# Ledger of designs, part 5: designed miniproteins, single chains, continued (5)

Each design is a single chain, and the fold is of that chain. pLDDT is the mean over its residues in the fold that is shown.

## One batch from the design tools (miniprotein)

Design m16142
Fold by ESMFold2-Fast:
Structure m16142 (fold): chain A 89 residues (1-89)
Amino acid sequence: MLSRETLERMARVSAYELALKLREMPEEERERLIRQALEEVEAASDEEDRELGRRMIEEAVRLAEEDTEEVREEAEAVIEEARAERAAL
């Protein structure tokens, strides 16, 4: 069983990964990816998972729109830390 804190941390990492990906995409592909991600979230049977997924996508869009060096550095640090943890397992 994953704790709420673990799920929120995973959602944060996913939000940063999605934000970096969205920044590199043309607008049309970005809109399509966001739409597909929201559809997948709404398909989840658990209401809590749907809420967490929606928050993750909203945060990813916000981070991608800010396009600041600070957000990029923060995203890279969070993703790298998560990648290092996965590699250690």
Scores: mean pLDDT 71

Design m16143
Fold by ESMFold2-Fast:
Structure m16143 (fold): chain A 113 residues (1-113)
Amino acid sequence: MAPPSQAEVDEALRNLAKSIAKAMGDESEAEKIYNSSDEEKAKRIAEIHGDERLKEVFLKLLELQKLIQEGASAEELYKVIEEGLKALGIELSEEEKKEARELLEEHVKSMEE
């Protein structure tokens, strides 16, 4: 029932911004990227890698973080992950879908404080 702390979410976003800045070859851009909009961050990732699919993946990762913070169900988290994987052209088998749902259910249960 308790969402992850704002500090945990902030650290994850800062680490993502640092990874983007490193990919750009300029780590000083990390704070600027961290403070930019989700859409701007997604655009930069797609441009850096020359792969438009990464824009959708990044947006789904940000949506996933927000859902985790809001205490969303394992099924809702799974839906966002599946949409992100489909954007990469990855389709999970029924067995893989079941395993992913079970892992998310365990994760959600472990987050309750």
Scores: mean pLDDT 67

Design m16144
Fold by ESMFold2-Fast:
Structure m16144 (fold): chain A 64 residues (1-64)
Amino acid sequence: ADAATARRAAEAAREAAARALEGKSSPQVMQDAGTRALASAGGEAAAEARRAADEHFKASQLAA
C-alpha cells in the first residue's frame, strides 16, 4: 500500500514535470507542480516524488 502510493506519487510528479517542460514552462512552474504532487503524497511518498521530479528535470536539461 505505502510502496504503491509512493510509486504513484513519484509517477505523478514525473508527469507533472514533463508536462511543465513540454508547455515551455519555467523551472518555477515545474517546481510548483512538484510541490503540489508532494503535498498530495505526504510524508515518505513526498520525498520519493521530489527525487523523481529532480531526476526528470536533470535528464531533460542534459537531453536538450
Scores: mean pLDDT 63

Design m16145
Fold by ESMFold2-Fast:
Structure m16145 (fold): chain A 100 residues (1-100)
Amino acid sequence: MEEEQEREKLEKLKEALEKALKEDDPTKAGEILAKTLLELGGDESIAQSIIELGKEAEKDEKKREELRKKLEGMLKVAEALLAGDEETVEKLIEEMRAEA
């Protein structure tokens, strides 16, 4: 079923997010996530925005905090989806909408 393919994609995304969060170079962190999103069939515009944020984060501490916060938020969503925790997913999506 499609659910197994979605789980594999979420597991790959989680691994990329964990690697990006452990990466001290924000440009490399952004590239790790962007590459994985493209491999999973994600939007090229979103991947490019993440790469640009990573490059900006290299020279701006506020952008570093923004990148780290986005990576942590995405990781929490991916973990909640993998766990089947619908309540946590809804809460995280609402929090992301409030910041947009």
Scores: mean pLDDT 77

Design m16146
Fold by ESMFold2-Fast:
Structure m16146 (fold): chain A 99 residues (1-99)
Amino acid sequence: DEQLKMLEEFSETVKDELDKLVQEIIDIALKLPREEAVEKVGEILNNRGPPAIILAKAVYKAVGKELPKEIEEKLREADLNGKKVEREIVREIVDAVRA
């Protein structure tokens, strides 16, 4: 019970931080000009704590969409190899929020 409570508290904390970043990404994608939104969302995906694949999945879910497998695979490869998410992939995420 104590271990379960600690795990639940940890999960809630991580979820709150993730939800805040998801809202920041959505706000940027909707309020800024497209290319400026791509730059700012790219900075969040590449420089903030959660892996880019986790952030992208959460963003797509929040806008009622499913993350395309091709984009998921590219994000997973970037996260696993410590590489930056390509600008083209960031554009696809921004465009999904705007559509």
Scores: mean pLDDT 77

Design m16147
Fold by ESMFold2-Fast:
Structure m16147 (fold): chain A 108 residues (1-108)
Amino acid sequence: DTVEEINKLIEKAEEYVKQGKLDEARKYLDQAKTLLENSDLPEDVRRELLEKIAEVEAKIYAKENGLTPEEYQKLLDELMARYEKELQIERDIETALNIIKEVVEKMG
């Protein structure tokens, strides 16, 4: 099951983020992205997986750039709000990454 495989890769990436092993986290996250891009999943399922992937990407970014827990929480809240709006219009991993970049720029 492709969905189960993608979820397992996302879980591994998140575990490595918690350990501070950001390179390993990126490796597993990139594998999850590749599987998602090469899969013919229903839009609702694809959206859910894309949101999870982008949440982990935001966590990697926060750790890599030394964001405080407060800055991270604000980033996550803003990202999730913008995701809901943007993912209703366009459902793409590239779009999700652009949202992360825009939200982070607003944090200074």
Scores: mean pLDDT 77

Design m16148
Fold by ESMFold2-Fast:
Structure m16148 (fold): chain A 114 residues (1-114)
Amino acid sequence: EERAVERLRNLAATLVALDPDDPLAREILAMLEAGASLEELKAFWERHFGVKAVSVKEEEERRKKKAAQKTGFLSLTAEEFDAKLAAEIEEAIKEGDLLSYLEARLAQASADSL
């Protein structure tokens, strides 16, 4: 529980540092700094996007599947990589996977900064 909140805070803080114009990342960081729980963040996500947040167990199972598939990214062109990141962001929004959203946005912002 506390570890999940710390991970989200670190991802949101890093994303805001790389892309300060992301209003969603800034709002998530502000909520976490105000002491918001993981449940409050999921409720915010459900209200903001109108999608049901997935359970922690489902999020972990999806992360394990995505970690196994990520080796394919190294063989993509820049355009294909950008398209895959955009698709991951849209999927995370639809599925209420806040962690995957922040990780995909951070990967996109990091690529743009390099």
Scores: mean pLDDT 66

Design m16149
Fold by ESMFold2-Fast:
Order: structure tokens, then sequence, then C-alpha cells
Structure m16149 (fold): chain A 102 residues (1-102)
């Protein structure tokens, strides 16, 4: 449950970063919780979401929604079903979510 609680807090921090455009503070938070590699991927993911939101077309909104669905579904599968550590699960889930935004 501790990893699931960290995941929920991470999703909340992602929402804050998108709303406030505060990527530097977001990256520092994620780096402290899950390490540098996952933090770099999380920063890239949120940066791409912010870029797509700046050109808020229906297609971009659908890409963002699909990317978050992939992130949440993949992370839940890895954390709950496969019991992968949060750091490794987040790296895999973020890479898949970033591919959706491309």
Amino acid sequence: DEDLEKFRELLEKMGEAIENNNLEEFRKYVEEVVGEKAAKLAEEFIRKVIELRENNTKENAEKIKKAFDVLITTLNELLVEKKVPLEEALEVALKKAIEVLE
C-alpha cells in the first residue's frame, strides 16, 4: 500500500505541475521519491503534456487522456499484479505514456 500511496501523491503532483507549469519543483519531488532516472522521464512526460495543452485541440486532449490512461493502467498492473518496485514500474509506465504523446 505504501507504493500505491506514493503513486497517488505522484499523480496529484503531476496535476499541480501541469496547472502551475512548475516542472523544476516537480522533478525535485519525484527525484527524492523514485530517483533520478524516473524523475527525468516524469519531467519529460509532464513537459509534453503541457506543450500539447498549449495547442488545445480535440486530438491533443485525446492524446493526453490516453497517455494518462496508459500510465495509470501500466503502473497499477506492475505495482499491484506483478509487485514491481515503484521506481522500476514508474520508468516502464512513463516510457509507454510518453510514446502515446508522440
Scores: mean pLDDT 81

Design m16150
Fold by ESMFold2-Fast:
Structure m16150 (fold): chain A 68 residues (1-68)
Amino acid sequence: MSPVDAAIEELERQLEAAKKLGADPETIESLERMIDRLRELKAAGKDSDADIVETIREFVEEEVKRRK
C-alpha cells in the first residue's frame, strides 16, 4: 500500500467514525475536503511522505484561518 493510499484509508475510517458519532456537518466537510486533496495528490502521481505531510499541513492552516 502506498503512503497516500494508507493516509486516505485512515481518513476515510475517521470520516465514518465521525458520521456515526454525530459530528457536526463542518467537521464532516473538513474531513471530506482533506480526503479529496489527498486523492488529487495521488492522481498527480505524488505519494511521498513529504508530499503528504505538506498537503495536510497546508490544509490544516487553511482550516484554522477559515474557522476564525
Scores: mean pLDDT 77

Design m16151
Fold by ESMFold2-Fast:
Structure m16151 (fold): chain A 94 residues (1-94)
Amino acid sequence: SLKEEILRIFDEAREKLSKYANEKTKKVMDEAGERIRKALEAGASVEDLVALFKQALAEIYREAKKENTPEQVEKIRKIISEAFEKLDEILQKA
């Protein structure tokens, strides 16, 4: 399902970002994942889940920028950009 694909995209992005994550960034990732799962259980639309996921990735990016080198931040930006592209593809299928 598209909703299961969204969760898979989130988990993949979270795993890739985990190597750049301090404890605070990991907490943001975990809280974001919980929000997305709760929304899914509440019957949220694909569009709502994508919006929550994009918001979560933006929060992760803001936290990650504070504690990483410019080179690491660029790698983080590319991971997030790839996830956004995959989410936009999901919206086109919905």
Scores: mean pLDDT 79

Design m16152
Fold by ESMFold2-Fast:
Structure m16152 (fold): chain A 120 residues (1-120)
Amino acid sequence: MKEVKELLEKIREAMENLDSEGAYELVRELLRLIGMPEDVEREALELFAQLLLDIEEGTALEVLEEAIKNTKDEELRKILEKLKEAVEKYLKEPTLEILREIAELAVEFAKKAKEVAEKE
């Protein structure tokens, strides 16, 4: 968890400095630490990075609640609800296992969102 906190601080600093490439490399390093596959698509990477920043700022639950409220697709809403539950667990007990669950849900959401956008 100490390395995760250090990476989150570096990710925030990179984003504040508009260094998106540096931020994404740090997010990929975090994904490696939690055992995620190397082939995580950009959309999932961006979503996970933004969610990590929202968690650090204390706004993640509010952002997810707003996303759930504004999502008309039932499958996407179900993924967002699971993502909110995972974030709530992480805020109570920050573990690498829960962080991996959040990352896996971010990948699932990004993939489903792409499918919905291409077909609708």
Scores: mean pLDDT 79

Design m16153
Fold by ESMFold2-Fast:
Structure m16153 (fold): chain A 99 residues (1-99)
Amino acid sequence: SIAEEIPEEFLEAQKYAIEILENPTEEKIKKLIEYAKKAGGLGETVLISTAVELYKKNKEVYEKLLEALRKEGLEELVKEIEEYIEKGLSPSEVALEKA
């Protein structure tokens, strides 16, 4: 099925992803995950891209994001994130792979 418009939840997930990279809080991580889950595959792309960027810029917040994802039952997504990091993919390359 083709979506005719971008979900609002996707835009909110992107907003929280940007905010976490600038000034991370546990509340923002929780909101990122909640909106990303509602946005489906587009939200998964935001989570993976954000995690890859955090791994390079702020490993403490990266670890907190992975722990939060595991608590939400997203263990397979955590494995996918770890695989993209091992491959050395940039956030842009992750977006292309998931498109």
Scores: mean pLDDT 79

Design m16154
Fold by ESMFold2-Fast:
Structure m16154 (fold): chain A 81 residues (1-81)
Amino acid sequence: MKLTLDKTTYTTSDSSLTGTSEPGAVISILDANGNTVATAVADEKGNFSVDISSLPAGTYTVVATLEGKEPSEATVTIVEA
């Protein structure tokens, strides 16, 4: 499954995590314990934007899922601004 992030390092001053996936894919952001802390859905062009303004500094996993496709994942880091 397609998952491309515009960047993999964010700061606590960043409000959005953006990238591209398959159209209609569910994008989930998981904390280090595997809890889903944010979610979004990719648009008709596969573009997505997830609100990360409330997330503390830490390491997160971004998971893209769509029915009938193997999930894709990427790691992102949020650092203190």
Scores: mean pLDDT 85

Design m16155
Fold by ESMFold2-Fast:
Structure m16155 (fold): chain A 71 residues (1-71)
Amino acid sequence: LAKSTRDVSKKTIEDLEKEIEEVRKERKELEEKLKKETDPEEKRKLNAKIVGLEIREVGLELDLEALKEAE
């Protein structure tokens, strides 16, 4: 099963909600940088990072739903 060094499998609902908030915060920071960026290459890099965070957010939301269902 997929595991990370951060013991993600032991996270509670509260821990997952916290992680989702951190991911959303990071995404907003990158979106703000993207709004002010004029270089096309940097815009592509920022957009790629934002997409990566969106994918992570969806994964965390699915984990959160799975934990709520399992209760």
Scores: mean pLDDT 75

Design m16156
Fold by ESMFold2-Fast:
Structure m16156 (fold): chain A 79 residues (1-79)
Amino acid sequence: KKFIDEVIEKNDEKLAKATMRTVDEILERAKKASPEERQRLLDLAKKIADSTVSKIKNPELQEELKKRVDEKIAELEAE
């Protein structure tokens, strides 16, 4: 079904965009937080990303989203 495939692709893109926005907001809060709160926020960002990644049907987009989130979290953890 052509229509269903298009809907799935658009939903995957919407989920990826929303997840990245949410993760970015959490990471910005983590940068300003105490060391203890920062770790909790980083863990929260990982959980949100993992939950959404499992809902994305396109494997390539799923891997790209996971990689991008992991990279952002690793960058902040290195600080």
Scores: mean pLDDT 77

Design m16157
Fold by ESMFold2-Fast:
Structure m16157 (fold): chain A 68 residues (1-68)
Amino acid sequence: SVEETVQLMIESAKKHIDEGDYDKGEATLKFTKDYIAKYSSKISKDKLDQFQKELADLQAQIDAGKAA
C-alpha cells in the first residue's frame, strides 16, 4: 500500500540518519515528501498527520547533525 511504502521510506531515512549519513537521509526524506505529495489522496488524514510529524522529527535530526 501507499502507507506501507511511506513507512518503509521513513525507516530507510532513520537508518541513514542513525549511521550519520545525513546526505542520504536528506535525499530519502525529499523522495518521501514527493511520494506523499503525489499520493496524498490515498492516505488518511490521521496517517498523513503521523507521517508529517515523523518527517519533521527526522528533518530536525538532519539539521542538528549537519550543524554539529
Scores: mean pLDDT 86

Design m16158
Fold by ESMFold2-Fast:
Structure m16158 (fold): chain A 86 residues (1-86)
Amino acid sequence: NSEVEKLIEEIEKAKEEIKEAAKTHSPVDTLLVSGSLETLILSKYYVFLKTNKSSVPQEKLEELNKKVNEFRELSQKVMKEAEKKR
């Protein structure tokens, strides 16, 4: 549970960093930040599932999956907007 909550917090922090980059950085820098954070979050998510899947309550796994999906949608939207401005 603690590990899930920590990962969700990291995902929320990454979402805020992507939003801030979209407002304050160049389109090229926004793409770099978004791409780097997507790689980082997805790798952490993969490692978490491999290590903790059988020990985490289903409810918490569904919450984590929802947060990962929200993050991916935000990242993709921001990258598309940055590509258009490039």
Scores: mean pLDDT 82

Design m16159
Fold by ESMFold2-Fast:
Structure m16159 (fold): chain A 83 residues (1-83)
Amino acid sequence: MEEELLEKLEKELEEAKSKSEEEVYKLLAEYYEKAKEILELRAEYRRAVAAGDEERAAELAKRIEELGKEGGELKKKIEELLA
């Protein structure tokens, strides 16, 4: 599932590059980096939950939420450029 998301984004990056859409490519690359960071933080969150570390899990959940909001804004901007 996590690998599927990154694989899909990699395909979209290749397509944007092949179409010479430099602005779209730049935004997709930034979105890909944020998605990658979120996936790494989600893995840490699952480890914290499994370890019973509620404080760490709460901190990680907040950071994931913040990055998710930033990623959502980037996705909206990409969709506006492709429309």
Scores: mean pLDDT 78

Design m16160
Fold by ESMFold2-Fast:
Structure m16160 (fold): chain A 100 residues (1-100)
Amino acid sequence: ALPPTARMLAGMTVLDLKNFLEENKEKLSEEELKELEEIIRRMQQAVHDNAPVEEILALLEEAKELLKKIKEKNPELSDEVDRLIEAIDRAAAMLRELAA
């Protein structure tokens, strides 16, 4: 089961991803928007379902991989994407600590 602190961290990541999508929706392709919306939906569902921390961590890795692809196609978003990946890495590190 997902501890309250882990739920908060995953929820903050969902919010960060939603904010990134809303701020950049006109810059992103339809494919990138669809993929980002799907990972957000899956992560939000996992949080609501109290999924294991390992499942949340796997979704964070998928989100990072998608963000790296977005950065490659949208170099003007590089700094914003890098900051978001750093935030995800910090959340993942805290989640791993909570799972130990």
Scores: mean pLDDT 84

Design m16161
Fold by ESMFold2-Fast:
Structure m16161 (fold): chain A 124 residues (1-124)
Amino acid sequence: MSVLEIVEKAVEELKKAKTDAEQMRVVWRAGEELIAQGHVDVAAGLFAGYYEAKGRLDEYWAAESLTLGTGKRGTFYAAKGIVVYALTGDKERAKAYIDRALKLEPNDPLVKELVEFAKEKYGL
């Protein structure tokens, strides 16, 4: 599965998830698949987005720390923005993360792909 297909599937499953436990399971399954493919930065973004949406600050900080020093913070912020929007509907906050992703790594193909998805699918 491509990174985008994993993220798209996770978002569609999050829209159907009725409980915090179901939402966590969706995010963690997608994150595990992304980590297995070497995309730790994207997985960390999904985890951070989930924990921020739930107000779980310690777990949020731990997820943020997974990508410190990797140089791949653009894909992290793109994935974070997508999950925050999917869970909260907070378009302004989600858009701020998407804009930050482009500012950090404007030429990264995966950042472009995730940002185009967020803009086209959610108007972010």
Scores: mean pLDDT 85

Design m16162
Fold by ESMFold2-Fast:
Structure m16162 (fold): chain A 95 residues (1-95)
Amino acid sequence: ATAVATVTATFPKPEVARRIAEEVEAGAEALNELVKENLGGTAEIETKVEGNTVTIKVTVTAPTEEKALEAARLIGNLIADAAEAAGGTAEVKIE
């Protein structure tokens, strides 16, 4: 089963958006290892920076739809909280 969390975060400055994208990308491998160890699945992260906005897509695969959705929601919310802590505004979409 697969679930996708899309986090759209907007910052006052493009430099902050780029920094958040870099930090999320740097954590991608560790996140994938955590999902493999705890859920028997995978987590893949894609980031796109457009000016002062960053779009982060987290694709989670897990043995059940419920586990995939739960993990995607937890990861998406964690990223959104980090973006807001950095002075941005964030929206999370789970599919």
Scores: mean pLDDT 84

Design m16163
Fold by ESMFold2-Fast:
Structure m16163 (fold): chain A 72 residues (1-72)
Amino acid sequence: SAAAEAAVRRSRDAALSSPSSTAAMAAIHEARLVGLEGGAREAAVAGLREVLDQSTDPRVRAMAERELARLG
């Protein structure tokens, strides 16, 4: 859905623009929940891959990799 896509995009944007690893991790967790429960798993996977492509924070990258592994 458009709402699920918007949630994933917001999570990606928050992870990339925020200096806080806690906020970035929360955004990644939100993307995972949207993927699992909202029927937007493909959007969540795409959002997590965007975070990996654009983020240089090792904690954000580790969390994104872990959530990608969990989503399959």
Scores: mean pLDDT 65

Design m16164
Fold by ESMFold2-Fast:
Structure m16164 (fold): chain A 85 residues (1-85)
Amino acid sequence: MEGLEAAEKAIELADEAIELGEKSENPKARLYAQQSGGVGYIAAGVGRLLASKGYDEEGKKVAELGIKSAKAGIEAAKTGKPPVV
């Protein structure tokens, strides 16, 4: 369940990035948050799939990249600067 737990966290943080981006009046902040949050969702999905096939360690690593991307999206929503992962 280690990879699945990381994937769930990536989804939660990606949801936060998208929500903060939607509330931003800065079009660049919104775009960066949506792009980085979107990558967080994709990485979470891939991590979950790998974990479900028995690749728990690999799935966790991919999901952790999703967490990093989603956190970068949250920061981009607040600053309007490009996300750094």
Scores: mean pLDDT 82

Design m16165
Fold by ESMFold2-Fast:
Structure m16165 (fold): chain A 69 residues (1-69)
Amino acid sequence: GRAAAEEAIRLGEEAARAAEEAGDKKLYQGSKGVVEAARQALEEDNTALALAALGEARRAYKIAMEKLK
C-alpha cells in the first residue's frame, strides 16, 4: 500500500512538471489529481486506491515524457 502510494506521488509530480513544461494544462491538472488521490490513499491506508493511483501515475508519466521528446 504505502510504497505504491509514494511511487504514485513521485511519478505524478514528475508528470505534472513535464506537462507544465510541454504546455499541456489538462495533463498537468490530471497529474495533480493523481498525486492528490495517492495522498488520500496514504491517509486512508487504502491499498486499492494506492494501486489505482500508481497505474494512473505511470500512464500520465509516459504521456508527459513522450510530449517532451
Scores: mean pLDDT 85

Design m16166
Fold by ESMFold2-Fast:
Structure m16166 (fold): chain A 66 residues (1-66)
Amino acid sequence: GAHEANLAAAGAVAYAAQGDAAGARRESEKMVEHGGATREQAERIVEAAERGDAAATARLSSEATK
């Protein structure tokens, strides 16, 4: 549900901030599972995390879960 998607979004941002793109990917998958993001939104979050763009990762995660 929305709570689980929001928790996963926070996790994706936290992993990305630590340089853990694999962790960000796992949490983005949970966002899709709980209806907090589309597959395309999750892929954009992961791409931002993989390039080390913490600000874009946070913005995209917030936009997806609203």
Scores: mean pLDDT 80

Design m16167
Fold by ESMFold2-Fast:
Structure m16167 (fold): chain A 87 residues (1-87)
Amino acid sequence: SVLDEFIAQLEAISKEYNERAAEAKKAKDLEKFKEIVEEAKKRMQELYDEKAPQLSPEDQRQLQALVDMAIKEMEEELEKFEKEYKE
């Protein structure tokens, strides 16, 4: 289903984000980490915008919540990293 395809693609974006973010954190590369967060946020938002019109209103609501949560978690992780490594 379109919903299952969306969830699979969202999980793939999240996996790529987690792997790249872990490497940036290990390297203590704040600028690279910011780049990774912005790329992931854009991909998730574009995925939602593309797939949402093909879904029921209930599924659209669930997908919006999943995207919003993922973006919030990435932004909070970036803020914590900045606070930890700020001079």
Scores: mean pLDDT 83

Design m16168
Fold by ESMFold2-Fast:
Structure m16168 (fold): chain A 81 residues (1-81)
Amino acid sequence: MEKLREEAEELIEQLKEALEKNVPVEELQELLAKIKLLIDKGVKLTPEQQKIVTEAVKKILKAEGVNWSDEEIEEFVNSLL
C-alpha cells in the first residue's frame, strides 16, 4: 500500500508539472493511465490530488472537443474511486 501511494504522489506531481508546462495531450493521457492503474489497485487519492486529476481530464476533453459540464467531469473523476 505505502509504495503504491508514494508512486501515485510522484505521478500526480509529474501531472501537475505537465499541466503547468502545457505539454501535449498524449503525455497527460499517459500519466492519467498510470494513475488509474494505481487507483484500480486500491490507492485512494487526497482531495488535492483529485483536483489535479480533474484538471487534467478537463484539459484532455477540451482538446478533443468534448463539451462536458464541470459537474459531469467531476462525476466522471469521482467514478474512478
Scores: mean pLDDT 77

Design m16169
Fold by ESMFold2-Fast:
Structure m16169 (fold): chain A 81 residues (1-81)
Amino acid sequence: MEASFLSADGKEVSGPKRELEPEELQLYSAAATLLGVSSEQFAVEARVEDGKLVYYLVMDPAVEKAIEEKARELREEMEKM
């Protein structure tokens, strides 16, 4: 299985690989989109491991905190506090 992430314009998305649940993946993707993060700074990979579909996320450290905070806001919006 390939675990390579996309790069563009001299920047490759590199960082710790995180395994995510599908709903968490949707929140992070929405957060990145709302923040205008480029695909070079945010990469998602779907892999089949031992017959199971597993999702991985890699984020550029420069945008990681902003994406995490926005994802948290989106999650709170979906939940009544």
Scores: mean pLDDT 67

Design m16170
Fold by ESMFold2-Fast:
Structure m16170 (fold): chain A 72 residues (1-72)
Amino acid sequence: SRIEEYKKRLEEALRRNDREAAAEILREAGSSFKDPEAAKRLFEAADRAERAKTPLELLEAVGEGVRALDEA
């Protein structure tokens, strides 16, 4: 499914500690879903990922995005 592909891409970004890739994937997901609440949460998760200064902060931001994907 499209949701599973986004999750796989996010896991890959996390393994590389690549905040820019994670934010880009989350923004792409946000623009692709029709649910405005899920889209908003994905864009907010992307902003948090881009601003993450530690691996833990990136993990938390991506986790929020994954929860939004599950509700989309």
Scores: mean pLDDT 84

Design m16171
Fold by ESMFold2-Fast:
Structure m16171 (fold): chain A 55 residues (1-55)
Amino acid sequence: GKELGLNEEQQKKLLEVIGQVLGLPVSDIDPNASLDELGFNGYTRILLQPLLDKL
């Protein structure tokens, strides 16, 4: 199964930091979408990296 994926707390934190970087509310972020599908580019991924390291 996919039980080794992000837990609920980590997924919530990830959605919150994605929202902060993109200027979107968490409710507008699809948790199944890739970063590219959410509108991330090389620059925004660099901004996201230190926040992902906290997960």
Scores: mean pLDDT 69

Design m16172
Fold by ESMFold2-Fast:
Structure m16172 (fold): chain A 116 residues (1-116)
Amino acid sequence: SLEEIKKKLEETEKVLERLLELLEEVIKRAKDPEFKEKLEELKRRLEEQLEKLKEAFEKGDFETALKQVWELAQLVGEIIRLLSEHPEYTTPELIETLRELLRLNHELGQLIKEYL
């Protein structure tokens, strides 16, 4: 239902905002300039992706919203891959937040597909 989609979007947004805070903490601690630059780029793309997802929902464009959900999953995968190469910057909370975001994002995508 549309109500379930809205609730799942709100849950996804909350976890995504927490992820952005955790990524900012990693960026501030990072000493490797190349890692820092790559993570800053991924964080910026994540912020842009959240805005695009919100805009699609506000317009009732669920086909575009579904595309944004898939793009968000790909971006989170890129973040996980980068962090796996830098275990010194990776915390259990960060990994758990990334996993929860992927779960919520998957559930959101399923709800949108069922609504279409």
Scores: mean pLDDT 87

Design m16173
Fold by ESMFold2-Fast:
Structure m16173 (fold): chain A 90 residues (1-90)
Amino acid sequence: MEERKEAARYAAEELRKIGEEVDLALKLREAAKELLKLSSKEEQEKLNKEMWELGEELAKASEEEREAKLEELKKEAEKKAEEKKKELES
């Protein structure tokens, strides 16, 4: 538990620092990495699949569609990381 709590705190701190003036894809990638550190193997596999599917969708999407998808996933990834951090701190 303690190592996971430290990982969650580190993840939150790094996401906060990276969050300034950085492209959405990088923020999503970092949030996904931090979630993988905190999740079970099954959750990690599901998240990896979702990220891979997103990559395929983004490659085929228009610029507007890509930005909308990245913004949505950034919010979802940050929310999940925040929830995981709170769970581990409790």
Scores: mean pLDDT 59

Design m16174
Fold by ESMFold2-Fast:
Structure m16174 (fold): chain A 98 residues (1-98)
Amino acid sequence: MAEKREEVRQKVIEALKNGNIDEALKILGDYAREQGLEAFARAVERALKGSDEVKAVLIAFGIAWLDGDQETVDKYLAELEKLDPEIAALVREALAQS
């Protein structure tokens, strides 16, 4: 499913280029839901009601996850734990189910 991941990644980057951070999060959440990662979709719903810093870190996490960059995924998961422990818990739940 590499082609689908690349398509989602490009849509996220395009939303960011347009200054639409909330759209980038929604794209990631919709894709996570399609993959059966309901906990990640819930993390996105929570982040949409949170700070811009939380939104930015969760987007960076999502891009790293799409890229298969485990080192960067682990880095941003640690940052999410400091910013919003509930989002970090939902993200860990999604990773454990994948």
Scores: mean pLDDT 84

